Designed miniproteins, single chains, continued (5). Designs and how they scored, part 50

Each design is a single chain, and the fold is of that chain. pLDDT is the mean over its residues in the fold that is shown.

## One batch from the design tools (miniprotein)

Design m17718
Fold by ESMFold2-Fast:
Structure m17718 (fold): chain A 80 residues (1-80)
Amino acid sequence: SLEDILARARELLEEAKVLLNEIKQSTDPDEISRLLSKIDELVREARRLYNLAGRHPELQAILDELNKLRDEAIKIAEEK
């Protein structure tokens, strides 16, 4: 259902926020690389959900937030 898809997408966003915080705290390049890969997986899953749900506006907002979070994570990793 759309409700289940939205709940899953919100769960992906919350998981990505935890991973971003772990990147901010980490000084290990291997750990940072692994955490970035996990965020990429969450973004890919959210994009699949967005397409499956017919590009619903609430899913667009979540996907946009995930993309911003991924961009922030990459910038933080590059500045270490």
Scores: mean pLDDT 89

Design m17719
Fold by ESMFold2-Fast:
Structure m17719 (fold): chain A 93 residues (1-93)
Amino acid sequence: MKEILEKMYELVKKIKETPDEKERVKLAEELYKLLEPLIKKAVEELLKNGEKKETLLEQIEETREYIANTPLPEETKVFILGLLDVVEETLKE
């Protein structure tokens, strides 16, 4: 956990210091991929606690629509949509 938090801190710092949008998007992709094992574990815990896959998939779709209609920086959209993809893929496993 500590190692993931340290890498997350460094990636967030690089995103803030990077003036080029394309490079910020690449760093955002690295950030959600770094968080992938933590997100998978969280989804598995929700399913163990009785959450239904169908309910979680509906919430993902609603969140995708919300993000698509919200004026957010491109790196933020890439990061959030990447996390949602990890959740959806974990639910389909």
Scores: mean pLDDT 80

Design m17720
Fold by ESMFold2-Fast:
Structure m17720 (fold): chain A 78 residues (1-78)
Amino acid sequence: MISDDVFERAKQRVDEAEKTNEILKKVREELLKKGYKERHINVSLDVVLDEIEAGRIKSYEEALERAERIIKVLETHE
């Protein structure tokens, strides 16, 4: 059945945002523990956020891998 339940869609967006924030927080904590620079972490997390919102990253492990790859590029070029 087709439903135009605006509440259900809003609830899904909130739940997705909460999951995204939890993933980003965990990734940030792990990257800081590994000794990466906060500026590189912040740039990598901005990209990871976009990738999660686009549905390309769905887990903490994927987010951490993507963030570390971005940091590696930043350390090489910046």
Scores: mean pLDDT 77

Design m17721
Fold by ESMFold2-Fast:
Structure m17721 (fold): chain A 89 residues (1-89)
Amino acid sequence: SRLELAREALRTYLTTGDVSLVSEEQLEAARWAEEHLAEDERVRELFLEALDLALEEMKKKAEEEGAPEEVVKHMEEQYEKLREEIEKL
């Protein structure tokens, strides 16, 4: 579904920071979701779910790759800030 495509696009982008890993179809779905973020509760829930999943994946990857604690902490702070912005809508 379009919501699933948007969720996967957002999760991939938030986890990697690399938009080239997102397909054109997923990018279009993410754009649609962004436009409806303030209007549709399901879209907001999708963004919050994508943020939570991305943070979990980043923490797991950081532990596996031995990333510095400060880098993981910075990522957590950025994700929490985005979560608050979405929750305010």
Scores: mean pLDDT 75

Design m17722
Fold by ESMFold2-Fast:
Structure m17722 (fold): chain A 86 residues (1-86)
Amino acid sequence: SAKLKANVALFMATVAQSERYLAEKGLVSEEDARAAEEAALEAALEAARELAKAGDKEEALEVLETAAKYLPQYREKLEEEKKRIE
């Protein structure tokens, strides 16, 4: 289900934001934080593409906008996908 993938992707994005915060405090490695961010980015892009293909274009855009909030370092890639879906 594209909607299930979207929920999983956004959960991963919240985890990645937490990992980034902990890395900035020196409590988690930079490598682990980056890996969590990259995994969340890939999941969000895939979920948005599947939602768009299913005709759920508005939901696809909301997933990308929410992911950009949690993954500000990857905003450019998320905005590129948003423009592709629009």
Scores: mean pLDDT 88

Design m17723
Fold by ESMFold2-Fast:
Structure m17723 (fold): chain A 100 residues (1-100)
Amino acid sequence: ELSSLSPEEQERLLEFQIRAAELLIELVEALLNQDREAAYAKVDELVALYASMEPSLDVEAIRAAAYKRVDEVLAGKVKREELEEQLEWLRKQLEELKKQ
């Protein structure tokens, strides 16, 4: 029976989801501004947040993969339009999470 989390677990999950959405928004904004240093800092914060939720994560492997993805985005391998669409979607998700 995996139909629902306890109220305490739901509150913790919601808090982590809100913080993750905020950091993802900041990461996409850094990418749109072509700010590599800010993007890397947001990756570090996201990886630390996710590791606090999932202690079995290979933090160094995830960080390395995320840094590589940031470099690919900044090199123009992802269209600006796709980043702008992702940003608007993330902002809508954050608003819905905050209504809970």
Scores: mean pLDDT 83

Design m17724
Fold by ESMFold2-Fast:
Structure m17724 (fold): chain A 65 residues (1-65)
Amino acid sequence: RKVEILLLIHQGYSLGQIARKLGISRSTVSRTLRELEKEGLLVIDEEKNAITLTEKGLELVRKAL
């Protein structure tokens, strides 16, 4: 699930689109994004309202492909 969410963020999908594609709630996606940020896999920029994968997050996505 976490790697799938990272991949979808990398591909430019919104929270709502990710929730729909994975068959989970938007609150579950939001909670998972916070967990991924704590794990250093992405950064949530509240000022820019943007989500960016870290190098560590990109490496996990590449390994899953």
Scores: mean pLDDT 78

Design m17725
Fold by ESMFold2-Fast:
Structure m17725 (fold): chain A 75 residues (1-75)
Amino acid sequence: VEELLARTEEVLSRLLPPELRERVLAVMRDGIARGLSLRELLARLDEVLAGAPRGQRTMARVAAADLHRAIEALR
């Protein structure tokens, strides 16, 4: 799980400003720890992505969905 998060953080570091990246990663970590559904995770992510450019929002959502699917495959 932490290795998957580290890879996601590396990808997001190229796409998002540091402050937004940290907030996105915090939402992803919390959502995974709570066992949130993909829908719930994306809803929380959309709150922290409010005001971000459309491309950055899309890439963050894709990264979150990929991470969620990878973690679910481990359970």
Scores: mean pLDDT 77

Design m17726
Fold by ESMFold2-Fast:
Structure m17726 (fold): chain A 80 residues (1-80)
Amino acid sequence: KRTFKPEMAAVLAEVGLPKVATRSEARAGIGTYATLKKLFDPENPGVVDVSNDRLRDIFGVDYLDIRSPRFWELLDSQVE
């Protein structure tokens, strides 16, 4: 389990996850968050448009592909 930075922990809290979670739990939580906020691109499965969401400021990117190896690197960057 990893302790996530406050901004990331706040996103996880919106989907009922604690700030201390596994990488897989955090990935699943972001997927749930994206579903609740309607951020998934309907034409591109697994792609999340965060350009107008706080996740853009957290990860520093406009789009997330939650299936890519790069996504795990971005999650690791949000660990304390």
Scores: mean pLDDT 78

Design m17727
Fold by ESMFold2-Fast:
Structure m17727 (fold): chain A 108 residues (1-108)
Amino acid sequence: SVAQLLQQVAQLVQDFTTQVIEAVENKDIEKVKELIDQLVEQIRALAAQSTDPALQRALELIAGQVRERGKIIVEYLEKGDLDLAKAEALNLRAMIEGALRELLRRHE
């Protein structure tokens, strides 16, 4: 179901945020990059399982936002600004959770 798919995306984003914050605190730039790439590919894989072209496009847009905002997290971490890197990860989670709520509403 759409609700189950969106719940899977929400769980992936929550797990990603926890792991990225840990990697930022450890100053592990390569781990942050790996986690971003992993989340992008996982969201794309879920998008490919959908037969709804509008849902596929919306999930691809979310994957694109993970990649672009992920670059900002990496840039802050490279500059040594761990607090801004963590804040950007939390903002990305909030943005995606908002997008998933709107997708669920449109499906209802």
Scores: mean pLDDT 90

Design m17728
Fold by ESMFold2-Fast:
Structure m17728 (fold): chain A 108 residues (1-108)
Amino acid sequence: AAAPGVTRWRATFHAAATEPQAGEVLGEVRLDGVPTAEVFELVRELIVSLKEGEVLEIAFETAGGRVTAFEAVLRQSTEARPAHAEGYFESTGADGRTVSGPVELELA
């Protein structure tokens, strides 16, 4: 059973190499406030667009065959709130079961 609510994702981005190419990042994703039986780990480089008002697209696959993708719109920092992205996600397990909902991504 899926609990209705906002899933908060925090992504930490690292350069893939000593001289990183534009758009190449490695990172980890954490789900806040959502109890899961699985640990979501990045197994691939993430492709991100970090411009205000652009769609932030991230997709990754875990070793268990779970595929997670989300799309969000980047918002610049204000005096009231740090930079974040808001949108939706879909996560499909190897058994074909899908969990989806709203997402907030805090960029670090």
Scores: mean pLDDT 48

Design m17729
Fold by ESMFold2-Fast:
Structure m17729 (fold): chain A 58 residues (1-58)
Amino acid sequence: GPLLTATGTAANGSVTTVTYEWDPEVGRPAGYAKTTADSLDDMEEANRAVAAAIAAQR
């Protein structure tokens, strides 16, 4: 399926980007994602933003 990209921004301005493959037959991501973050202090907030972005694709 197509690659989809979701980007989240933490409170201090750091950015987390997730790329995943969407499976149109199942209607969900097809089992892999890659994530990067700019700051250790913002890892928790960045992960929350990424999870929300993925959930919005349902």
Scores: mean pLDDT 59

Design m17730
Fold by ESMFold2-Fast:
Structure m17730 (fold): chain A 80 residues (1-80)
Amino acid sequence: GYRRLSSGQVFTLVTRAFGMSQSTLMDSYRVSSGREAVNLLLEGMNIPVASTYSERDVTLLLQTYADLSVEEVEALLAEL
């Protein structure tokens, strides 16, 4: 894909892929912002913090850590 994803879009994808609610993730990390929760989650997965992410890198991340197929990631992307 030629698309770049914002940190907010990555947060939405990751929470859906892992079956977590936004509030649950924020509470787990004891933060009040989705951006902070995403940054902590990505740090735990050894992924560098960035303002935008390539669709390809996010797809590979979700395949690796959430055991999703390309088709499952594309379905999640369509819901953004």
Scores: mean pLDDT 71

Design m17731
Fold by ESMFold2-Fast:
Structure m17731 (fold): chain A 99 residues (1-99)
Amino acid sequence: MKEKKEKIIELFEKTVEDTPVTQQIITLLKKGELEKAKSLAFNALLEDPTNVNAWLGLAAVLALEDQLNKLESLKELAKAVGANTKKLDEFIEGVKNLK
């Protein structure tokens, strides 16, 4: 449902730190440009694999693509590279509780 997608984007906005990159990701998510949002987040991870905002961006794309089964695997990858998974856990729980 459109309403569920809007709630996922709101949850992402509440969870991320306000930066130019996260503002661009939010704009792309609202436009449904998921491949561009994914690319932007992935490029941020190539520069800094511990960037929590970038992992949250990928999680938001997966949630909007209804690939919820991949969110736990994404969190495991983030943890393996030394990223703090606290906000990622909060986002994933929030998405699961939207229904």
Scores: mean pLDDT 84

Design m17732
Fold by ESMFold2-Fast:
Structure m17732 (fold): chain A 69 residues (1-69)
Amino acid sequence: MDKKKLEELFKRIKELLLNIENPENQKEAEKLIREVREIVAKNPELRPYVLELEEKLRKELESKLTPLA
């Protein structure tokens, strides 16, 4: 169950961060990121899965914004 919830949270975070110029989207994304951290703190066995989702999110966000390095 928590794994599916993580997928939903990351999907929403991605959508919000792709429209980063909206301050409301930034606040909502921060809230969702906090929820992800809380889930991982309670279920450390989900950490490898969260790392995979973080990598996908970072790659997609970089392709939309600007290469950092």
Scores: mean pLDDT 74

Design m17733
Fold by ESMFold2-Fast:
Structure m17733 (fold): chain A 63 residues (1-63)
Amino acid sequence: SQALKQKLAQLKQELAKLNKELAEKEKNYDPNNLQQVNHIIGTKIRIIGLEFEIELLEAKLAS
């Protein structure tokens, strides 16, 4: 459906933004700074969630 295609495009844009954000955070983080480490972990978890949602929507569109 058009609504699913629109949502897929939005999720892919958000994923691209989060991947860029993660790369920037990983470039200059201090591994002994728990706040920075937790923020990187949180971003990775969010990326995994988006990748899973994209996969499910792509499967629905392929049906």
Scores: mean pLDDT 87

Design m17734
Fold by ESMFold2-Fast:
Structure m17734 (fold): chain A 81 residues (1-81)
Amino acid sequence: GLGQIAGLLRGQFDRLLEYADMHPEDRDGAIQGAADIAEQAVRLGLLDTAQELVDRMEERFPDDPVAQQEVEKVRQLIQQS
């Protein structure tokens, strides 16, 4: 069900954030991948999950310009849903 899908998306998101920490050279790609998972949550109508994921991205990378752009993009998608 949708709850199981939300759990899978959170798991994939968390692994990408962990990867970004372990591999700083791939950080931008990992952040973009994590943002894509949040966008997938929006497309599935899991708006609360998408909001949770972008809030976590902003919290973890508060001064990262790539994260700031991706957070804003997903927040705009949530507002349009």
Scores: mean pLDDT 88

Design m17735
Fold by ESMFold2-Fast:
Structure m17735 (fold): chain A 74 residues (1-74)
Amino acid sequence: KYKEELKELMREMKENPERFLELVEKMHELLKKYYEETGDAAETLKLGQELKPLFEEAAAVAREVAEEVARALE
């Protein structure tokens, strides 16, 4: 369940790059909750590794939008 919720957050980050920082905070809260419920650092790390490609995609979109905003402000 948490894995699916985290994947949905990654999709939201990609679709709404202006909310990237807010959604990253929600991601950290979900990962912390997952760790607290499982008590397993290895499982939490594995989940993080599985989500890394999705996070990298979302971060790339956020970076592109930030560059567009920077160009518009010049």
Scores: mean pLDDT 75

Design m17736
Fold by ESMFold2-Fast:
Structure m17736 (fold): chain A 92 residues (1-92)
Amino acid sequence: TLEEAKEKLEKGEELFKEGKLEEALEKYEEAVRILMSVPLEELTDEQIELLERATRGLVETLRKLGKHEEAARVELEVGTRVGMRLIQRALS
């Protein structure tokens, strides 16, 4: 749910600031997973904002852990989905 994703994201941001990168990674991954499970046509502007924010945190955490390939994959996957939704809205 949106509330669960937001809670996970906020916890991930706290853990990241504390340098607890592996714990932050888990929370960011959970937030992105929840938001990515929302059907494309149901994605709201608020959900897109949270997904972008969670993805930035996830990507940064992965890069700090040396997981550059995983970071690039996540960035491409989420970016593609957000892009598709924005195009769909523009054509409607």
Scores: mean pLDDT 86

Design m17737
Fold by ESMFold2-Fast:
Order: sequence, then C-alpha cells, then structure tokens
Structure m17737 (fold): chain A 83 residues (1-83)
Amino acid sequence: MSPKEIAEGALEAAELVLSINPNAYVTVRNMYLNAAESYKQAGDYKKAAEAYRKAADYLKSLGNTKEAEELYELAKIYEEMAK
C-alpha cells in the first residue's frame, strides 16, 4: 500500500480505538505519529505536518492540551522543512 493509504488507515484506526476506549490516548497518539512517519518516509513533509496538526487538534479536543501544543510545534518544524 502507498504511504498515504497507510497514513489514512492509521487515522481511521485511531478514531475507532478511541470510540471503544476513550482512555487509549497513548495508542491514538502513536497511531497519528505513525501516520506522520509514513509521510516522512515518502519525503512528504507537508503531509507529515498535516498529520501532526490533525493529531494535535484531536488531542486538544479531548483535553490533552500539553501534548497537542507539542505536536503543533512539531508540525511547524515539518512545514518549514517543506519550504
């Protein structure tokens, strides 16, 4: 499968896991990070940054503000690399 398909599958799996176990934040975070890693392996730093921002938005909505801020900073780094 393409890195994009792997990343999309990881995001869908994260959403499903969280719907079953709302306290599985570590698992959800790792799935989003895996999606970003797949984009980095493809050399697509812009898509990697998008994956980090999606993770940050999701975690922030769930009350994990500190983790979300860290992921927003990481997304900015990859956006700079994409320029």
Scores: mean pLDDT 76

Design m17738
Fold by ESMFold2-Fast:
Structure m17738 (fold): chain A 95 residues (1-95)
Amino acid sequence: MKTEEERKLFDVEVEIALDIMRIAVGKIAADRASKTDPEKAIALYEELIDEGNRSIKRLEELKKQYPEAGPLIDNDIQRIKEDVEEAKKKLEELK
């Protein structure tokens, strides 16, 4: 049986997965837009960078609350940082 702590950790894991998926979908949308509508692509990459930075901050706070999930959260933070860095490079190319 899952304890209350195990249920809370599961909820955190689900929220992390949803954040990663939203960022991945946003990146696909921005990459597609870059081929047909550079102005829209710029706006989408800027939104992706802002959302990624907010997600990183949120994940760092969750890591403080759930230290046992630290390695999982660290991997997710690193992935988001990589997506944000790639988005910054794409944004520079479109300017």
Scores: mean pLDDT 79

Design m17739
Fold by ESMFold2-Fast:
Structure m17739 (fold): chain A 58 residues (1-58)
Amino acid sequence: GAAEEAEKLKEELERLEREGVRTLVTTGDQAAVAALSRRAAELRKRLEELDPELYASL
């Protein structure tokens, strides 16, 4: 359901944020970090639309 999809989006966001930090620290690839950040922004928008209370708790 929508709650399960929201939790999945939150988990994916956390993974992307960790991967972005790891990429920046290990390779310094700013283009790759920017791509991950754009992906994370899209998922945040989707999460806010799907479950604004869960989004507010991030």
Scores: mean pLDDT 80

Design m17740
Fold by ESMFold2-Fast:
Structure m17740 (fold): chain A 70 residues (1-70)
Amino acid sequence: SEEEYEKKLEESFIKHSKAKDFVGLGNDYLKLAKERGEDRIPLDAIDEVSRLVIKYVKEKNYELIEKFLK
Protein backbone atom coordinates (compact mmCIF):
# COMPACT_ATOMS: atom_id res chain seq x y z
CA SER A 1 0.00 0.00 0.00
CA GLU A 2 1.01 3.64 -0.42
CA GLU A 3 0.92 4.20 3.37
CA GLU A 4 3.17 1.16 3.95
CA TYR A 5 5.57 2.38 1.24
CA GLU A 6 5.77 5.87 2.80
CA LYS A 7 6.35 4.35 6.26
CA LYS A 8 9.19 2.16 4.94
CA LEU A 9 10.82 5.18 3.26
CA GLU A 10 10.63 7.19 6.51
CA GLU A 11 11.98 4.30 8.63
CA SER A 12 14.88 3.77 6.19
CA PHE A 13 15.64 7.52 6.18
CA ILE A 14 15.72 7.67 10.01
CA LYS A 15 17.82 4.48 10.36
CA HIS A 16 20.45 5.39 7.76
CA SER A 17 20.63 9.11 8.68
CA LYS A 18 21.51 8.14 12.27
CA ALA A 19 24.28 5.88 10.93
CA LYS A 20 25.35 8.30 8.13
CA ASP A 21 24.90 5.29 5.82
CA PHE A 22 23.70 6.98 2.65
CA VAL A 23 24.71 3.98 0.50
CA GLY A 24 22.38 1.85 2.64
CA LEU A 25 19.67 4.48 2.23
CA GLY A 26 20.05 4.31 -1.56
CA ASN A 27 19.97 0.50 -1.49
CA ASP A 28 16.78 0.50 0.63
CA TYR A 29 15.14 2.96 -1.76
CA LEU A 30 16.08 0.80 -4.78
CA LYS A 31 14.70 -2.28 -3.01
CA LEU A 32 11.43 -0.45 -2.24
CA ALA A 33 11.25 0.77 -5.85
CA LYS A 34 11.64 -2.83 -7.11
CA GLU A 35 8.81 -3.92 -4.77
CA ARG A 36 6.67 -1.36 -6.67
CA GLY A 37 7.82 -2.78 -10.05
CA GLU A 38 10.42 -0.08 -10.77
CA ASP A 39 14.00 -0.78 -11.95
CA ARG A 40 15.31 2.49 -10.51
CA ILE A 41 14.61 5.00 -7.75
CA PRO A 42 11.48 6.74 -9.07
CA LEU A 43 11.02 10.52 -9.06
CA ASP A 44 8.18 10.14 -6.54
CA ALA A 45 10.67 8.68 -4.04
CA ILE A 46 12.81 11.85 -4.42
CA ASP A 47 9.65 13.91 -3.77
CA GLU A 48 8.98 11.74 -0.70
CA VAL A 49 12.50 12.42 0.66
CA SER A 50 11.87 16.16 0.18
CA ARG A 51 8.53 15.83 2.02
CA LEU A 52 10.22 13.98 4.93
CA VAL A 53 12.98 16.63 5.17
CA ILE A 54 10.33 19.38 5.34
CA LYS A 55 8.38 17.35 7.95
CA TYR A 56 11.47 16.90 10.15
CA VAL A 57 12.36 20.61 9.86
CA LYS A 58 8.81 21.53 10.97
CA GLU A 59 9.10 19.05 13.87
CA LYS A 60 12.49 20.66 14.75
CA ASN A 61 14.30 17.37 14.25
CA TYR A 62 17.44 19.24 13.14
CA GLU A 63 19.87 16.55 14.41
CA LEU A 64 18.52 14.09 11.81
CA ILE A 65 18.78 16.72 9.05
CA GLU A 66 22.35 17.63 10.04
CA LYS A 67 23.39 13.95 9.97
CA PHE A 68 21.83 13.57 6.50
CA LEU A 69 23.64 16.63 5.08
CA LYS A 70 27.07 15.68 6.46
Scores: mean pLDDT 64

Design m17741
Fold by ESMFold2-Fast:
Structure m17741 (fold): chain A 109 residues (1-109)
Amino acid sequence: SEAERLRAELQRAIAIGRELADAFANGDFPRLKALYKEQAKEAFGTEPSDEEVINALATLLSELSGVEKEEVKELIRNPELELPEKVKKALKELAERLRAEIAALEAQL
């Protein structure tokens, strides 16, 4: 059934969205990179390079936090580094936005 297929796709999107929201909230850059690569491979049939993923995440976090993109790239490459409060706030805001989108998707089930 088309409806059953769409429901299964929506449930998968919700599950992945929850994992992304948790990874953003925790500043888990290794997990964020893994999830980004998996989603890009599913969407485009090709896995992006580490540098492409780092660049995409750093662009997003730099725009939201006001921290320079090259500094954010270094934070993503070195997960042992302590995150600036502006970056932590941007990650929390991304997690909250994603959780709101997930709640809207769940309302369609």
Scores: mean pLDDT 85

Design m17742
Fold by ESMFold2-Fast:
Structure m17742 (fold): chain A 98 residues (1-98)
Amino acid sequence: MIEVKVEAAAEVAAGQDLTVTATLSGLKPGKYKVTVTLTNATTGEVVAHKSTIIDGSQTKVTFVLKNLPAAGKYTVTVTVENLETGETASASKDVTVK
């Protein structure tokens, strides 16, 4: 079973970069797609998106989301997909931009 833990600052200033770290466990050998999205909690609009491909030996993935949007409430979601099996897992964290 894939497990994902997401760490990001709970509050950041507008115009700053947000670093998102995903800690992964339960990975099998093979390739995984790791995707981070930043969604405006009020509008539902995805305002930032990044993905990378990793192998199952990696335990951490770090994303830097640049050009943080206007002040407001946002949700960071990290999704991990096993590209061989289609197994997925996700975790989310709330972030306030001030």
Scores: mean pLDDT 82

Design m17743
Fold by ESMFold2-Fast:
Structure m17743 (fold): chain A 70 residues (1-70)
Amino acid sequence: SEYLAKLAAGDRVFDLRKGVEAIVKGMGYDLSKVDEVVEKLAAAIGSTDPDRAVGDPEALIGAVKEILEE
């Protein structure tokens, strides 16, 4: 996906799980979706630790939205 590629191209350390939780809450989805979205994003960017992921956090909203809206 376009946003997953943008997310993976970043070099900043950030808390992926915390970011996904905030976006899922903000978009009005159930928090039960957080684990699924985190797993998909972590796999896509090659992260083994969602609390210390490497990527572009500015692309995170687009990546989460793409997964939830598909």
Scores: mean pLDDT 79

Design m17744
Fold by ESMFold2-Fast:
Structure m17744 (fold): chain A 66 residues (1-66)
Amino acid sequence: MSPQQQIQELTDEYIKKMEELGMPQDTIDEVRRQGDYLVKLSETLSDAQAQALLDAFRRNMDLLLS
């Protein structure tokens, strides 16, 4: 699975969790916007850089949902 696909899948997973937690729609929309931006950014990066970006995104989403 590409880093782009993993970022998109991770974004969808976190949005689902946010919806289950009853988070505001504005917050959910911002997370989707961030995910879309990171997918586009990862297309311009090397595999190693895209992986580092994915790892950072995962860590930040985990902190947001904690």
Scores: mean pLDDT 79

Design m17745
Fold by ESMFold2-Fast:
Structure m17745 (fold): chain A 72 residues (1-72)
Amino acid sequence: APSAEVRAASRVVNEWVKADPSVPNLVLADMSAAEAYQAVIAYLEEVKKTADAAVQAAADTVIAHLRAQLAA
């Protein structure tokens, strides 16, 4: 299960991405877990470039967690 820090960061990221209408097309039902994680990582790395420092920090926490899951 994700740590409390990762869960808190995920809430910040989720509120931020709710403003983006493209988000529903990021993760498809037929994607593997690895493909879904890679799609979310790529999205967060791109869009965090225009985010404020707090959202960038939250996105970095989520990206690090997803990359760790892929490496396991």
Scores: mean pLDDT 69

Design m17746
Fold by ESMFold2-Fast:
Structure m17746 (fold): chain A 117 residues (1-117)
Amino acid sequence: SSKIEELKKELKPVYEELKDKDPLYKGLSFDEVFAYPLQRITSSDPEIVKELIRELETRLKIYPDNVLDWILLGEAYEALGDKEKAIEAYKKALEVAEKLNLKKAIELLKKKIEELE
C-alpha cells in the first residue's frame, strides 16, 4: 500500500542510525525490525491497530527507553486518528532520542509533532 511505502521511507533513516549507534539493532534487517508492526499499523481493521497499541504500551512499561516502540506507538495512534495520543507518544520518543543523540530520529519526531499540532 502507499501508506506502508511512506512509513518505510520515513523510518529508513531512523533504522540506519539505530543500527550505527545501538548494539540492540546491530545485525537486524529493516524487515526484522519493522515488517510486522508496519503491516499492523496499515491494517484496515482498527482492532488490529488497537492490539498493537496494547502490546507496545505493555513493552514500554518495562522498557521505557525504547525509541522505536514510542515511534511505532505514535504511528499507530495516528492510524486510529487519535492525534493527542500520537503527539504524547512522539514527545516521549523525542525525549529518548535526545538522550541517545539520535539526530535522524529527532528530525523525524520534531516534524511529526509540528504537523500534528
Scores: mean pLDDT 85

Design m17747
Fold by ESMFold2-Fast:
Structure m17747 (fold): chain A 60 residues (1-60)
Amino acid sequence: DPAIDDLEKAKSVLDSLDDEAKKKAIDCAKKCASKADPNDATSVAIKAAKCALSCANSLK
């Protein structure tokens, strides 16, 4: 499942960040995920996972 794989990678990156960077990555992911279509749960999950990974990597 691509969403699960992205979430696992995001978690690994987040675990390597300090507390301030983790908070910024989470805030970034929330803002990014809010752009997903709320009527499609699968689209929301994929977008959220991709946003989490992208935001975590940008703060590495």
Scores: mean pLDDT 73

Design m17748
Fold by ESMFold2-Fast:
Structure m17748 (fold): chain A 67 residues (1-67)
Amino acid sequence: MLEKVLEEAVKAAREAYEKAKQEGLSDIDMLARASQAVAELLKKHGLPLDERQAVAVRAMNRVLEEE
């Protein structure tokens, strides 16, 4: 279910972003860490490339909206 995968991706991105923020990294570096966490999670789920990209964009947008 895409909704569940999106929720997991948002959680992974959020955790990576918050960890990077606590480490005092720049906004660009925090986003890079969050993006990497999402990419690793989606790769593990075995989604097609186009589907992975769509979910990753949505997850990152949700993290940014919460800031």
Scores: mean pLDDT 78

Design m17749
Fold by ESMFold2-Fast:
Structure m17749 (fold): chain A 96 residues (1-96)
Amino acid sequence: GEKAVEELAELLREHQTELAEYAAKAIQELIALVAARVEANPEMSEEEIRRLVEVVAEFVEEAIKILRDYLEGKISEEEARERLEKLKEEAEARIA
């Protein structure tokens, strides 16, 4: 939720890593996909829109965990990148 967005903003300010920038860009792209799907389907129910928004929220929370694990030295940059890319692909598939 909101706390996850605040944590991501702090990571972007403090570390400015390519991975944090990738996560931020992926979030923007996922939001754009949700907006495009809602615009293409004007009769979409509130419950359907809520499910799409929840996919983006889940991505943000999982991306923050991956970034934290990388910054704490628990995983390599390569592992973090692969996990973020997979997470984005799964989120895109759920929105499409």
Scores: mean pLDDT 82

Design m17750
Fold by ESMFold2-Fast:
Structure m17750 (fold): chain A 76 residues (1-76)
Amino acid sequence: EGITITLVSVSAPEERAGQLVTVHTYEVTNNGDKDQTVTLVYEGTTAAGEPLRLTITVTVPAGGSKLVRVPVVEPA
């Protein structure tokens, strides 16, 4: 209830084995009146075509915010 997800920052890209890796930092805000557990799922592929799935779980207190860091992999 009342969960807001905002992109706050993107790190400088790092090149690894022909792919670019950036860290996207999201602010997850809980505007509700109770603590909420939020699961963020990112799905992608590596430069080698291998499946990449990241699951990040965060518990956000009522009326509070948490920062969540998601590594995003792009072909170089």
Scores: mean pLDDT 73

Design m17751
Fold by ESMFold2-Fast:
Structure m17751 (fold): chain A 95 residues (1-95)
Amino acid sequence: SARADAAVAFARAALDTLSLSPEERHDLDTMLDLIRAVLEDPSRLDELKKYPGLARLADAIQAAIEAALAGDTAAVQAAARAYIDTVRELRKFAG
């Protein structure tokens, strides 16, 4: 959708201003995919919030969507850092 395309394009531009490792860049690409998925189907966010370990991930995605739609570069960057930190924490428990 045009709204999802605009939000993802803004978020991508905001993230291109950051100095990122290859792992962080990969994690943020997955965040951009999730932003699109949630904008196309908001119920996906509610499903993530049912799981305590994924609730922080859902909060970061929601914050990124709200920031991108508001045109707030600094808020997108803050949400991206929260997303990276949450994914890094979840990796510690992946077998």
Scores: mean pLDDT 84

Design m17752
Fold by ESMFold2-Fast:
Structure m17752 (fold): chain A 76 residues (1-76)
Amino acid sequence: PVEYLSEEEIEERKREILAEAKERFGLSEEEQRLLEEILDALINKDREAYRAALRRLFELRGDAEALAELEALMAA
């Protein structure tokens, strides 16, 4: 659970998620930056930033199924 992690552990977990998403979903550099923004928004509990980043990612991919899989990865 993210609320029990140190700042270093949170950053390490972010790197793991980004690496796995890049390998599993074939993310572009721009999509990787958006995923990082989404993860930062989740960590900071910034709902507006989270929604904005998700919307941008959806616009880039246009694939609701892949987006749902990515959301599941971030929630794990």
Scores: mean pLDDT 70

